# Designed miniproteins, single chains, continued (3): the designs that were tried, part 39

Each design is a single chain, and the fold is of that chain. pLDDT is the mean over its residues in the fold that is shown.

## One batch from the design tools (miniprotein)

Design m9403
Fold by ESMFold2-Fast:
Structure m9403 (fold): chain A 60 residues (1-60)
Amino acid sequence: GPSEATQVARDAREGKITPEEAAERLGIPLEVAEQIKNAPTLTDAMGVLAEAERARRAAA
């Protein structure tokens, strides 16, 4: 659910998991996981994830 995606994004930002693990768990490219890690707030990180999900759907 959304709570799991939020937890993964939070753990990536806090350095508890690697960007590679975050990318695998969220099903996103590694470059997007790096953007989530570098986001200044959790809200910004969730915004990056939402944009990546939209881009993925637009490309399909």
Scores: mean pLDDT 79

Design m9404
Fold by ESMFold2-Fast:
Structure m9404 (fold): chain A 60 residues (1-60)
Amino acid sequence: MENLEQGIKFLLLAAERLSDPEVAARVRELALRAREYIKQGDYEAAQRDLEEAGRLLDAA
């Protein structure tokens, strides 16, 4: 669980540094949705959202 929370913190911080506001908004949405899934115990859905956000960061 620590790794997922660290991933969310990293994505939120990275989104603040993105020059494209559209990409930044999507990364933030995915990170916050992943946090919501963690609160609900849906760690599989949280991981998928973190992976999608990671792909967006890689493409940016």
Scores: mean pLDDT 80

Design m9405
Fold by ESMFold2-Fast:
Structure m9405 (fold): chain A 82 residues (1-82)
Amino acid sequence: SPINRRRILAEARAGVLEIRLHELIRVAEKEGDKEKAEKLRELLDEVHEISERIARAETEEEIEEEEARLREIEEKIKEIEK
């Protein structure tokens, strides 16, 4: 079904982003950048919440909203990495 295909792709994107954030947090902690590590942990918490909402989504429109939130998280990561 369209919703199941979209959900799988959205969950995969969230999963890749979670792995990336965990690695960025480890690097920031190793470098002693506590502020950067804290900001990245906040984004990781948001990704966890987005992943839960994707798993519970009943419509493609609900998944589309969460895909938009994942894109916002990706932009915030780029800003932190600058």
Scores: mean pLDDT 89

Design m9406
Fold by ESMFold2-Fast:
Structure m9406 (fold): chain A 75 residues (1-75)
Amino acid sequence: ELERQARAAANAGERAVPGLIAMLKSPDPEQRLLAALALGYIGDPRAVGPLQWAAENDPDPEVREAAREALKRIG
C-alpha cells in the first residue's frame, strides 16, 4: 500500500529529505505521490518550497492534495 511505503521512506528521517525532494520531480505520478506523503510524515521545513510548488502545479490531483496535506503537517 502506498501510504505504508511512504511511512517506511519517512523512517529514514531527515537523511531521506534530499532524495524525496528529487523524487517529487519524478515523471512517475506514483513516485511523486509517495514523495509528498513521506515528506509530510518527516516534517522537515526544507520540503516546504518543493511541496508548495507541487500543490499548485502538479498535473495529478492526488499529488496536489497529498502536497497540501504534507504542508499542513509541516506547519
Scores: mean pLDDT 83

Design m9407
Fold by ESMFold2-Fast:
Structure m9407 (fold): chain A 61 residues (1-61)
Amino acid sequence: SMDQQQQLEDQKQAQVTKTRLDAQKQADENQKKYGWSDEEKQQFIDDQIQQGTQQAQQQVS
């Protein structure tokens, strides 16, 4: 069966979606406070997603 692989893919996509939504909420708040342009807002969202993914992979000790 594909159960393990499908669950991993589903969780991975759900995590990415959650990270994007969280980043968008933060970007909305920052746009209100700092008067960011739509371009600056998108850059912030992309940066947050990249950082989140990188941190999860590195998990680092």
Scores: mean pLDDT 72

Design m9408
Fold by ESMFold2-Fast:
Structure m9408 (fold): chain A 83 residues (1-83)
Amino acid sequence: DLIMEGRRKMAEGKFEEAKELFTEAIQKEPDAEALYNLGFVYRILGKYEEAAKYFEQAATLYEQAGYRGMAARAREIAEKLAK
């Protein structure tokens, strides 16, 4: 499970490895959690434009899945990073 491995790498502070795992997960199939975590990793790495893009993508997938709260949170984070 690439998403679980990515979260483990984040917990270990291995953000570049986490980025690779989440990127591989979304390349295999779109996943809101993987996109949200990828946005978080890019934010930690100081790449705010990329982070905002991934949070927007996560918000779209969360909304499509009916997770309104998660979608709103991801959208709010993306908006703040785009300013």
Scores: mean pLDDT 86

Design m9409
Fold by ESMFold2-Fast:
Structure m9409 (fold): chain A 68 residues (1-68)
Amino acid sequence: SLREELLRLQDELLANSTPDIAKRYQEALAEFMQNSDPEQQQEARELEDATVAKLYEQARAERAAAAG
């Protein structure tokens, strides 16, 4: 399903954040949003928010380690 593809791409993005993976995630998200009802669209937005927050935490941790 498109949801399972989004979750797989999220895991890949969190493991190795590259522009290519980010682009594929955004494309899959856009396709899911176009083919989903409002409830599923809300789930997808919550998933994106969680992914962004996790990437931000990883970047912050890397900065702290480099500064110490």
Scores: mean pLDDT 77

Design m9410
Fold by ESMFold2-Fast:
Structure m9410 (fold): chain A 68 residues (1-68)
Amino acid sequence: GPMAAALAEARRLAEEAQREAVRHILAGDYDGAIAVLEEAYRRLRDVDPELAARLERGIADVRRLKAQ
């Protein structure tokens, strides 16, 4: 149904954002990685709050890597 399709698309978007964030991290661009994950979080927070919470934790992890 429409909700199942929305959740599948949300997961695809999160996976794509995570892959793009990893590419930024490998290039030393932590700010770019954070921006990609924050954009995905904004789009997903009202569709899949649990997936959005995982993205928020990912943002915190990247911020911690940047601080080291």
Scores: mean pLDDT 88

Design m9411
Fold by ESMFold2-Fast:
Structure m9411 (fold): chain A 118 residues (1-118)
Amino acid sequence: MSPLERALEELAERLRAIVRRMREEHASLAEARADMREVRALLERVRGLEENPTLRALVARWIAHIEALIADPAATREELLAAAGGVLGFALAALEAYRTQRWDELDAFARHELGLLA
């Protein structure tokens, strides 16, 4: 398993746990913010290991979005849950592309999400 594949698996597993806790409403807003700081740290690791510039740009946009939500005292549990779900979807798509070697679909997805479709 590559360092990138391990980082993506760790990110996906952590996000599954976070999304489950947020949906069950057992986690406080402060705990949700702490969980999202951990997600941000895992995304920074993915960004450092990712060599595809389009995917690196998408990861950087997710990091910026999460940082903005964590810094905003008015950010809701629903907004944090939506961000966690979005990052989970990305991590799962990236893991599938890595395992199947089908990078074209993931690159097209990332370009669409970034608004870089020329």
Scores: mean pLDDT 79

Design m9412
Fold by ESMFold2-Fast:
Structure m9412 (fold): chain A 80 residues (1-80)
Amino acid sequence: AEAERDERNRLVVRVANLLQEIVDKGGDPEELAALVREIAPHARVRFEDGLVSISFDRPLTVEELRAVVKALEEKLAELK
């Protein structure tokens, strides 16, 4: 469905932005990788020189992406 594709694409961008923001604020990259892996075990998160990259072996569902976004937003809130 088009709505699901659009939502998924928006959520992927949001996940990447949240990961970068948390790392920029001094968040622990290992904790972030573990958090994402708990929700989406097939996701691969890499941190190099303060930059974040994320890749997926398979496309995440909208539900998985929403769960990751929520967890990352909660983590970001704890850093403020």
Scores: mean pLDDT 73

Design m9413
Fold by ESMFold2-Fast:
Structure m9413 (fold): chain A 66 residues (1-66)
Amino acid sequence: AKEELIDRAVELVLKAAEAMSAGDVERAKELLAEYQRLKRELARDTGKSVSEVEALVEKRIAERAK
């Protein structure tokens, strides 16, 4: 389901941020590359723009932050 892909995108962004703060630049690059690919896939499958998909991911992250 597309909701599962959005949740996966959120996970990738959060793990990339964690890797970056830990100084693991290579891991962060890998995670961000997966996120970029997933954004394009979601945009194609939903008929949304990449920016709209980014906004959905950011909204989900904000909801989890409380």
Scores: mean pLDDT 81

Design m9414
Fold by ESMFold2-Fast:
Structure m9414 (fold): chain A 69 residues (1-69)
Amino acid sequence: GPKEEAAREAYRLARDLIAQGENPLVAVAKAVQLLESRGIPYDEAVRLLVRLAREEGDEELAAAAESLL
């Protein structure tokens, strides 16, 4: 659905930023801001990103996102 599509877009943004040398916490914070700009509340945005990162097997991004809860 639209939230799952937004979460995938946010996940790609975070991964692209990390690949460019950005700190994982800063990259995840920017990805959460993208989700908030789509009308998803902060807590829901963080949890969506944690869930997607875990589904992708991305423990680094999952840990960074969980630190924002």
Scores: mean pLDDT 87

Design m9415
Fold by ESMFold2-Fast:
Structure m9415 (fold): chain A 96 residues (1-96)
Amino acid sequence: NATQLAAEGLRKMRELSEEEKAEISKIQNEVVKRVGAALDADPRLTPQERASLLAAFAILVTEKTFEAIAQGKSLDEIKAELERLADEFVAEVRAR
C-alpha cells in the first residue's frame, strides 16, 4: 500500500522536530549532490539525460524517505538507506 505508506510518512514527518527535519533534508541533499556529480562525470550522457536521471533520483529519494519514516526508521537507518539507493542508482546507470 504505497499510498498509505506515503500518507503515514508525511504525517510522521510533520511530527518530527525542526532539527530532525533539517538533518533529513541535509542527508537528502548530500545523496542528490553525490549522484549529480557521478552523472556529470559520465561522458556517455547528454545534458538532457543527466537532468532527467537526476530528477528521477530525487523522486526516489523522496519516496524512500517517506517509506522509511512510515516504518519508524532512525536517522542513521534513513541515511544508510538513501546512501545505498544512491550507490545502486549510479551502478544501474553505469551498466547501461
Scores: mean pLDDT 85

Design m9416
Fold by ESMFold2-Fast:
Structure m9416 (fold): chain A 61 residues (1-61)
Amino acid sequence: MSEEEFEREVNEALADMVLALARQLMRSKGISPEEAAEWARDILEKAGYPELGERVREQLR
């Protein structure tokens, strides 16, 4: 597996995990989709994945 293939797999796993956590926050704490989307974006941006954060934010809209 190339480094690019590995990074792509890691990015997809991170996106899936953050998306699942954001949806769990909406269910358990009643956070709005907009708040969950901003939380997901912020977490991924701080982790060094701003493009991934924006993608997940759009998926939660």
Scores: mean pLDDT 78

Design m9417
Fold by ESMFold2-Fast:
Parts: C-alpha cells; sequence; structure tokens
Structure m9417 (fold): chain A 92 residues (1-92)
C-alpha cells in the first residue's frame, strides 16, 4: 500500500540520518531490506526482532555480512508490516 511505502521511505531516511545506509522494499506481504552502517547493538536488536517474527509464523531469511544486515520477511499481516517498518524507523 502507499502507506507502507511511505513508512519504508521514512525508515530509509531515519537510518540515513543516523549514519547508516538502507534500502527497504515493500511488495505485497513481503518486506525486503539491506541496511549497512549499523552498530553491533543495532544489528543484534534487529536480528532478534526478525527471529521473533519467524517464531510467530512469518518466513524470515536473514543474512549478516560484516556490518550489513540483509533480510526478506514474507507472510506478514498489514499490522506486522507497519510494526516492522516502525521498528526500523526507531533504529535511526
Amino acid sequence: SSQLQQLAAQAEKALAASGATAKITVDGDTISFEISGLSVDQLTALALQLIGLELEGAKVEIKIEGDTLKAVVSGLSTQQQIDLLQALIGLG
């Protein structure tokens, strides 16, 4: 939806303001993102949140390469998509 795309753009902007670089894509029930320049603590917090979504029935594919976190999260409800994007905003 346009609202989810606006939240994704806000998350990219918030992360950029914190010194990170982020690309976030919303496609149907799927959110994909690649974020670099996060601290180890920020990477850990985000990884734990993504693992939590997997345990709640979402399909989560996570790859961490140095300071870069790549994720594809699918099978999300609209509320789960909003919550994830707001969490990404909160990291910035």
Scores: mean pLDDT 83

Design m9418
Fold by ESMFold2-Fast:
Structure m9418 (fold): chain A 57 residues (1-57)
Amino acid sequence: MRELEEASRRLTEALARATDEQAPLVDEGMAEVGRALETEGLEAATRELRRVVEALE
């Protein structure tokens, strides 16, 4: 999905600039992405991934 590819790219860039203090936020957000993918599917997982990126930016 184009949306997932864009969110993944932005996450990689945000992680490169993220501080150690943001690591728990990333861990929690990625757990929600995994849960959404398992229970609601790719669209919901992409939405949660975008929330992680926005929190890091």
Scores: mean pLDDT 75

Design m9419
Fold by ESMFold2-Fast:
Structure m9419 (fold): chain A 73 residues (1-73)
Amino acid sequence: GLAETSMSVEEAEELAKEFIEEAKEASKLPDEVEKRRRLASLISAMGILAAAAQDEKAREILLKALKEMKEIE
């Protein structure tokens, strides 16, 4: 099941990169409300992925990405 899915360090690095790029694109949205909702959704999803990560190094990568995403206006 989903709870049994082990995330590799490489998968975590790819997810981190994709989420950060998506957050940067969301930050360019002209509607401030849509921008904030999109960023909040991405940050929430990254937080869930980080909490579910079983590998310590993978989790650290996702948590670092989460912090970087929170710094995007």
Scores: mean pLDDT 79

Design m9420
Fold by ESMFold2-Fast:
Structure m9420 (fold): chain A 69 residues (1-69)
Amino acid sequence: MKEKVEEIKKLKLDITGQAGLVESAIREALKRGPEEARKLVDEAIKAFSDNPEAAEAIRRVGERVLAEA
């Protein structure tokens, strides 16, 4: 667990680039409906539940996009 936190700190620089891809995917799902976008965000957060910083970054992006829906 603690080793994964250090990996995520390194990934934090790359997560900024990957956040753009996640946001793009959520925005495309939002065109199909807010429920599809929410489901995608929930599944992504669940997939990264072992990595709290990555899960939080995904949650923030999803919350922003869903709030604009």
Scores: mean pLDDT 66

Design m9421
Fold by ESMFold2-Fast:
Structure m9421 (fold): chain A 80 residues (1-80)
Amino acid sequence: SAAEAAARAAAEEALALARRELEELREELPEERLEELEERLREAERLFAAGDYEGARRLALEVLTELGVEKIELGVRRSL
């Protein structure tokens, strides 16, 4: 269906963006935080593989939001 195709495409885009952002921050983040975010992203990938595109997209966007917060916090720490 068109709705399913759109959901899949949205999930693919969110996952790809989250992977890219996580990789860019890999060396900047504390190891424990990196592992937490990688685990959540892996869960999103599992949902995608199971056909739960909405669940995968939601979780990938949550990871993206967390990565955005980490980037802001890194900027603030560097300014102090």
Scores: mean pLDDT 84

Design m9422
Fold by ESMFold2-Fast:
Structure m9422 (fold): chain A 100 residues (1-100)
Amino acid sequence: GKIKITVDVRAGPTRAVIRIESDDPSVDMREVAEAIVEEFRREGLLERSSISVADKTHAVVELRLKRPVSAEEVAEIVKRAILKLYPDAEVKVNVTEVEE
């Protein structure tokens, strides 16, 4: 069966708050959060990051970006990071733009 991961992205131009949820026990929330941070680092966008793992099913990644990035581009980078870890995962991304 496919791993299901839901991501809520709240993005201003230079910041993003990414909330991750999955009830699948094969998903490691810390690995998902770290993969997201690493993908932003690879894109040359990462100024600062913070990871909070609330429990086995929920994590929050807070990012400060080196330059303005659209909420859609943030969502694409997040989805790419997750699919690198779980290529067959069903990833649902909800995107909200926030004014800084």
Scores: mean pLDDT 86

Design m9423
Fold by ESMFold2-Fast:
Structure m9423 (fold): chain A 99 residues (1-99)
Amino acid sequence: TAEEAARRAEEAAKRAEEAAKKGDAKEAAEAALEAARAAEEAAAAGDREAAGRAGRAAARAGVAAAEAAAKAGDREALSKGIAGALAGAGAAFEAGAEV
């Protein structure tokens, strides 16, 4: 369901933020991509509120991952973090953040 997908995105975002705090850019990037996938799943389910929450969580996770990657000098993790942030923002927009 959209609500289950939103919950997964929020849980993945927490993991991304915790990994970023520990300086684990790779783990943060992987968690951010998981949050982005959950946000796209929530958007596809047609629940605007759940999709918006999931998209915001994925965008937050992507930003945290990108910042951790920049500090670590990990260009691959930085690219993944940016991709996660963009996918999350796109899902939130499509869900009606600008409706």
Scores: mean pLDDT 78

Design m9424
Fold by ESMFold2-Fast:
Structure m9424 (fold): chain A 88 residues (1-88)
Amino acid sequence: EKKKKLEEKLKELKKKIEETLKKMAGAKSAEELKEYIKELKELAEKYKELAKEAEEAGDKELAEEAKKLAEELEKLIEEIEKGLEEAE
């Protein structure tokens, strides 16, 4: 059913973000860091899409969780970008 698919999407997005952050910690250049930041921005957009899909499916709890995760990820991206600019 729709809710189960959305829950699975949320789990997959969380895993992909964790994997991207782990790879970013091992990055050897500013260029590699910028590519990972781009991936994180795409994942934040997918969280927003998931929140909308959950809202349309009537799953308010999942929608709120996805919105919160998108906001947290966007804040993290801003902090990483600021740190990268200061390091350059």
Scores: mean pLDDT 81

Design m9425
Fold by ESMFold2-Fast:
Structure m9425 (fold): chain A 107 residues (1-107)
Amino acid sequence: MTVTESGPTVVKAGGTATLTGTASGGTVSAFNWLLQRPGQAPEGVVVMGSTRGAGVSSRYTGSVSGNTATLTISNVTLADTGVYYLEAVDADGNVHRGPGLTLTVVE
């Protein structure tokens, strides 16, 4: 299975960022979005397609349509800067992670 991410690489503070990821070559049972902030380990911001991670802002919204997952971040802040990874979990429970999309928030 192959996972790819697409979206803006730069967004202005107060704007909206929409990231999209697609899995191909297998059946997806779940999608997770991870954020790795500079100097930190990756953490789940949206899991199982639409459930926010613990302590994650309501500005983060996840949706799934077929083999495509979408992450929308409204009213972006400098704290949203980092590398976003899409993970696809296949029918056998194997996790496939995309290469990561770097998002930079600017004033």
Scores: mean pLDDT 84

Design m9426
Fold by ESMFold2-Fast:
Structure m9426 (fold): chain A 59 residues (1-59)
Amino acid sequence: SEVVKLAAQRDIEEVDPETLERLKKAYEEGNEEEVQRIADELGISVEGAKKLIENYEKL
């Protein structure tokens, strides 16, 4: 259900810093397969993962 994905996106602040660094590196290197894999691990969409990186870099 969509409720699980929305909950995962809302709990972005609880994401492990090492996972965020992995996601950022994959995104910067253009490794879309790794970005999708990490997004799946977090229970979010690839678009959600990109939003997560944008929010993290603004911190």
Scores: mean pLDDT 67

Design m9427
Fold by ESMFold2-Fast:
Structure m9427 (fold): chain A 80 residues (1-80)
Amino acid sequence: MVDYSKLSPEELAKYAEELLKEAKELAKKNPDNKEINLLFAAMSILTAGVHFEASLGRKEAAAELLAQIDELYEEMKKLA
């Protein structure tokens, strides 16, 4: 598993956006699955949080939010 604490704030924000992009494509392929779409919504909110923490240089907080995004994305893949 990726150790997010070693990434820069900019890299953390970029990686969150990449995971959100993949999650969006997964949600598009599963439009009738309410749980997948709810998880995508949660990832979108957390991604905004990563950008906020990263903009303040709070690397540890951004990494913690990114770890939560990664966990939600893994849950989405199990439901697909």
Scores: mean pLDDT 83

Design m9428
Fold by ESMFold2-Fast:
Structure m9428 (fold): chain A 93 residues (1-93)
Amino acid sequence: MPLSDEELEELLENNKEAPADVAPEDKEFIENLRLMEERLAKVTDEEIEAFIAEAKAKGWSDEEAVEAFLRRHTPPELFPTLDRLIAAWRATR
């Protein structure tokens, strides 16, 4: 799912209203997504460059590289949220 920064910003703007009715599991998923975004925002350009070099050296596909990158920068307690996100991304590709 190639979301541009502009599409992501528009999606965030459309969600400015507090959800009136959200299932507890969906609230947890949204909160965990925010925690993942905060962690990914702390990744340095040097870490990204090093990862790209490693992915190329290992011959990883774009899908394998993205999954490996996300798992590297996501704590194990957030893996269920990550797995749900990856499954959604694969369903839209």
Scores: mean pLDDT 69

Design m9429
Fold by ESMFold2-Fast:
Structure m9429 (fold): chain A 78 residues (1-78)
Amino acid sequence: MGVEASIRAVVEHLAGDAPYLTADGVVRELSGEELVEKALAVVDRTAAEHEARGDLAGAAAARAAGERIREEAERLRA
């Protein structure tokens, strides 16, 4: 639960104003593959919620952050 809230905040932050904060940092903190999968699920869910609210730009930015997390997780392979 806490991890989902934290990742959601990071995704929303990246979708808004903080492109430098933390796709790498989030994946580094999430050392387990299971936690990375949860992070990606939260990203997808957050993007869908933004779309449902009519925030298409926020949804697109959230998905871009998700791709960054996915690539970094694959690189670390842990």
Scores: mean pLDDT 61

Design m9430
Fold by ESMFold2-Fast:
Structure m9430 (fold): chain A 87 residues (1-87)
Amino acid sequence: MEELEERAKRARELAEEAVRGAKNDDEEVGEELEKELKEVEEEAEKQSIEEKAKLLEEEAKRIVKRAMEVGSEASLERMREEALKLE
Protein backbone atom coordinates (compact mmCIF):
# COMPACT_ATOMS: atom_id res chain seq x y z
CA MET A 1 0.00 0.00 0.00
CA GLU A 2 2.62 2.54 1.10
CA GLU A 3 4.81 1.63 -1.89
CA LEU A 4 1.98 2.21 -4.38
CA GLU A 5 1.15 5.56 -2.76
CA GLU A 6 4.83 6.53 -3.04
CA ARG A 7 4.84 5.57 -6.75
CA ALA A 8 1.73 7.68 -7.35
CA LYS A 9 3.30 10.63 -5.53
CA ARG A 10 6.54 10.39 -7.53
CA ALA A 11 4.64 10.21 -10.82
CA ARG A 12 2.51 13.22 -9.90
CA GLU A 13 5.58 15.25 -8.88
CA LEU A 14 7.39 14.32 -12.11
CA ALA A 15 4.37 15.34 -14.20
CA GLU A 16 4.08 18.64 -12.32
CA GLU A 17 7.76 19.41 -12.97
CA ALA A 18 7.34 18.61 -16.66
CA VAL A 19 4.31 20.90 -16.87
CA ARG A 20 6.34 23.68 -15.24
CA GLY A 21 9.16 23.19 -17.72
CA ALA A 22 6.80 23.22 -20.69
CA LYS A 23 5.04 26.35 -19.40
CA ASN A 24 8.37 28.21 -19.24
CA ASP A 25 9.11 27.42 -22.90
CA ASP A 26 5.56 27.37 -24.34
CA GLU A 27 2.82 28.76 -22.11
CA GLU A 28 -0.07 27.40 -24.21
CA VAL A 29 1.30 23.85 -24.24
CA GLY A 30 2.10 24.07 -20.53
CA GLU A 31 -1.46 25.14 -19.71
CA GLU A 32 -2.88 22.32 -21.88
CA LEU A 33 -0.70 19.72 -20.14
CA GLU A 34 -1.65 21.13 -16.72
CA LYS A 35 -5.36 20.70 -17.51
CA GLU A 36 -4.78 17.15 -18.80
CA LEU A 37 -2.85 16.24 -15.65
CA LYS A 38 -5.64 17.60 -13.44
CA GLU A 39 -8.25 15.52 -15.30
CA VAL A 40 -6.19 12.34 -14.91
CA GLU A 41 -5.61 13.08 -11.21
CA GLU A 42 -9.38 13.42 -10.68
CA GLU A 43 -10.01 10.11 -12.48
CA ALA A 44 -7.22 8.41 -10.51
CA GLU A 45 -8.78 9.43 -7.19
CA LYS A 46 -11.80 7.25 -8.08
CA GLN A 47 -9.63 4.18 -8.71
CA SER A 48 -7.82 1.70 -6.46
CA ILE A 49 -4.34 2.77 -5.33
CA GLU A 50 -2.79 0.28 -7.79
CA GLU A 51 -4.73 1.74 -10.75
CA LYS A 52 -4.05 5.27 -9.49
CA ALA A 53 -0.29 4.65 -9.49
CA LYS A 54 -0.45 3.12 -12.98
CA LEU A 55 -2.57 5.96 -14.40
CA LEU A 56 -0.33 8.65 -12.95
CA GLU A 57 2.85 6.89 -14.14
CA GLU A 58 1.48 6.60 -17.69
CA GLU A 59 0.34 10.24 -17.66
CA ALA A 60 3.70 11.40 -16.28
CA LYS A 61 5.51 9.61 -19.13
CA ARG A 62 3.17 11.18 -21.68
CA ILE A 63 3.51 14.68 -20.24
CA VAL A 64 7.31 14.43 -20.06
CA LYS A 65 7.44 13.29 -23.70
CA ARG A 66 5.22 16.19 -24.80
CA ALA A 67 7.17 18.71 -22.71
CA MET A 68 10.44 17.52 -24.27
CA GLU A 69 9.06 18.39 -27.73
CA VAL A 70 8.61 22.07 -26.81
CA GLY A 71 10.68 22.61 -23.67
CA SER A 72 14.29 23.41 -22.95
CA GLU A 73 16.51 20.31 -23.01
CA ALA A 74 18.36 21.55 -19.93
CA SER A 75 15.15 21.84 -17.87
CA LEU A 76 13.76 18.49 -19.07
CA GLU A 77 16.89 16.28 -19.06
CA ARG A 78 16.36 15.32 -15.41
CA MET A 79 12.68 14.61 -16.04
CA ARG A 80 13.54 12.35 -18.98
CA GLU A 81 15.73 10.22 -16.71
CA GLU A 82 13.01 10.02 -14.05
CA ALA A 83 10.40 9.02 -16.65
CA LEU A 84 12.62 6.14 -17.80
CA LYS A 85 12.74 4.84 -14.21
CA LEU A 86 8.93 4.59 -14.21
CA GLU A 87 9.11 1.97 -16.98
Scores: mean pLDDT 73

Design m9431
Fold by ESMFold2-Fast:
Structure m9431 (fold): chain A 65 residues (1-65)
Amino acid sequence: DEKRKEAIKYAQLAGKYVFEGKLEKARDYIEKAEKLAQESGDEGVLTMVENNRSLLEGLEAQKKA
């Protein structure tokens, strides 16, 4: 399924941008991956997206503290 493949690609890009410190880009790709993963019903990609979102939110909170 093309949507599943795109969701995986965007989830991977989100993780890359988190590690590069490009947190706004990471958030954009997390949202894109989440939408596609929900449409495809892929629980694995949804789990990856949730993990990336939790990491992003933790880093944003630490940066503001």
Scores: mean pLDDT 79

Design m9432
Fold by ESMFold2-Fast:
Structure m9432 (fold): chain A 77 residues (1-77)
Amino acid sequence: SSSRRREEEETRRLLELLRLGLEEGRRRGGTREGLRVAGRRILEYTGSTEAAEKLIEEASKAVEEIKEAVDKLAEKK
């Protein structure tokens, strides 16, 4: 099952690129910049705008949920 192995390997690489891009961007300009850097690296790796857009969209939603949770905790002060 070389196809399944390749899919797992590609998924791991895409997640690592996303994580590294988010960390790099966070140091430069915050979470939004992190998403931009991650999206660029994923696009360069996959050659697929569609794959990059889907991953960035999912990551962006997760970031917004985290931000809302943090904001609610701050309001609870």
Scores: mean pLDDT 65

Design m9433
Fold by ESMFold2-Fast:
Structure m9433 (fold): chain A 55 residues (1-55)
Amino acid sequence: GELHKELLRAIGEVLRAMGDVLDAELRGDRERLEEARRELERARERFREVVEKLE
């Protein structure tokens, strides 16, 4: 159903954001790291909202 599609998209966003954080850390780019951490936090929040709909 629709919730499964939202869940898969939310998981994909979290994984992508985690990859961006790792890349920024490996490059030592503090500005990129701060931006990536904010995007990861937003992705985690969206994932949480989707999971709450599954309860």
Scores: mean pLDDT 84

Design m9434
Fold by ESMFold2-Fast:
Structure m9434 (fold): chain A 118 residues (1-118)
Amino acid sequence: HMRTERATVETETADGKLIAVAVTVEVPPMSREEMERLAVELAKQAIDEALKKYNATKIKESEIRVTYDEEAGAVRASKTVEAIDKNGNKIKIHADVTVVPAGRRAPWAAGRSSAADL
C-alpha cells in the first residue's frame, strides 16, 4: 500500500512569489525504474495542479531532475516552472517529490527542500 504526504508553502522573495510543493510517497517493494517513473509523474502532476490553482500561464519550465539515493533506496524528482498568475504577477513553482520504500525512513526524507535547488 502507498502512503502519500503533501505540503505546499508560499514565500515572497525579491525575485517574486515562490510556491514550493513537497510530495513524499512510501511505496511497497518495487524496482528503481518503477520508483523513478512514479516520482516523475507525481512531479508533473504537482506542477499542473499548482498552475490550475493559481490560474497561471507557464512561461518557462525546467527538465525534470531525477536523483537516486543508493544508501536510502529512495528516488527524488524535481521540476521548476516560471509562470504569470491571473493578476500579472510573476511566480515560480517548484515541485519536489520523494519516493521511499515502505518500512524504511531516511533521516533526510522528512520533506525538507534543499535550498540549493529552487
Scores: mean pLDDT 77

Design m9435
Fold by ESMFold2-Fast:
Structure m9435 (fold): chain A 91 residues (1-91)
Amino acid sequence: AEEAIALAERALELAEEALEKAKELLKIDPENEEAKKLLKEAEELLEEARRFLEELRATENPSLEQILRAIALTLRAIGLIEDLRLLEKKL
């Protein structure tokens, strides 16, 4: 139970990191369409992570599906950060 919440909190932290990185890249190249797309994806992931964390905190016994969703959300956040790092190398 606590582990699912910890994963969702980690996903939120990573989504916030991705959002900050996307904003940094847009300061370097304000017209970069890939950076704009990644910024939007980071904003969407951040809101999804916040809503899901609220759901988990209201849940007494998280289901296996909710635990897997927390893992998936964390992996999505990691992937987004990797995409941003790859974009930075091209700039």
Scores: mean pLDDT 84

Design m9436
Fold by ESMFold2-Fast:
Structure m9436 (fold): chain A 80 residues (1-80)
Amino acid sequence: SEEEVEKIEETLKYRLDYIKELVKTLSKEEAIKYLDEEIKRLEEFKEEVKKRYPKDDAEKVEKKINEVIKELEKLKEELK
């Protein structure tokens, strides 16, 4: 449903903002490790969404997940 998609997208945005603040408090090594683990979890969540949601809803959530992964990859590069 549209409401469920919006809730997931809002949750993903909130989590991204949280992670951006969290990595500022970690060592460079721990921050990179945390970001790698989060990217892996988001890739796994993307596969779960494909199984649970209608194709149209799944595609919208997958697009948002991909945007978040891209931002996390960018944070990881900035830490190097």
Scores: mean pLDDT 86

Design m9437
Fold by ESMFold2-Fast:
Structure m9437 (fold): chain A 87 residues (1-87)
Amino acid sequence: SKEEQAQRLLDEGIELLRSGSDVERATELFGKALSLYDNPFPAQARLIEAFPERAEEFRQATTFLRPGGTPGIRDGRERLLEVVRGL
C-alpha cells in the first residue's frame, strides 16, 4: 500500500540521518514519504519517535493544522522537511 511504501521510505531516511552518510538522500526520501500520506501526522509521529530531542520542532511544524481543516497540509509537509534538513 501507499502507507507501507511511505513507512519504508521514512525508515530508510531515518537510518541515513543516524549514520550521517547522506543527508540529501534522506531529505529526498522523507519528501517522497510525505507525499504518499494523506496528511503529515503519521510522518510527524515517526520522526518524533526517531528524534525525540527535536520533538518540539516537529510538533510546531503542524500546529496550524486543526481538525476538519484541509488547508495547510502541504505547508505541514514542507515545515517537517525543513526540520529534517536542519538535522
Scores: mean pLDDT 74

Design m9438
Fold by ESMFold2-Fast:
Structure m9438 (fold): chain A 100 residues (1-100)
Amino acid sequence: MREELEVDIAGALALMSVAVAAIEARRTLGEAAADAVRAAAPLVAELARELARELGSEYAARVATELARRFLELARRVGSDAAALRAEIRALLEEARRRA
């Protein structure tokens, strides 16, 4: 019961971290970059829920926050090319999932 609540909170915090990164991407790089970052939110939330179940909610929150920061760095590096940004974010998520 408590563990399920902590898992749900980890997922919600992951969604929030990605939303903040998407807002910053919109402000600095435009709507296409923000949309690419925002599209990753469900995948980061699922990874955060899995990590919270296995390694605890604090670790899950840390990983989700770091992924959101790296998405913003990728967006700044790739610029407004949404297709390239989506591909890079997907590769990063696959790597993170493999290491979990």
Scores: mean pLDDT 80

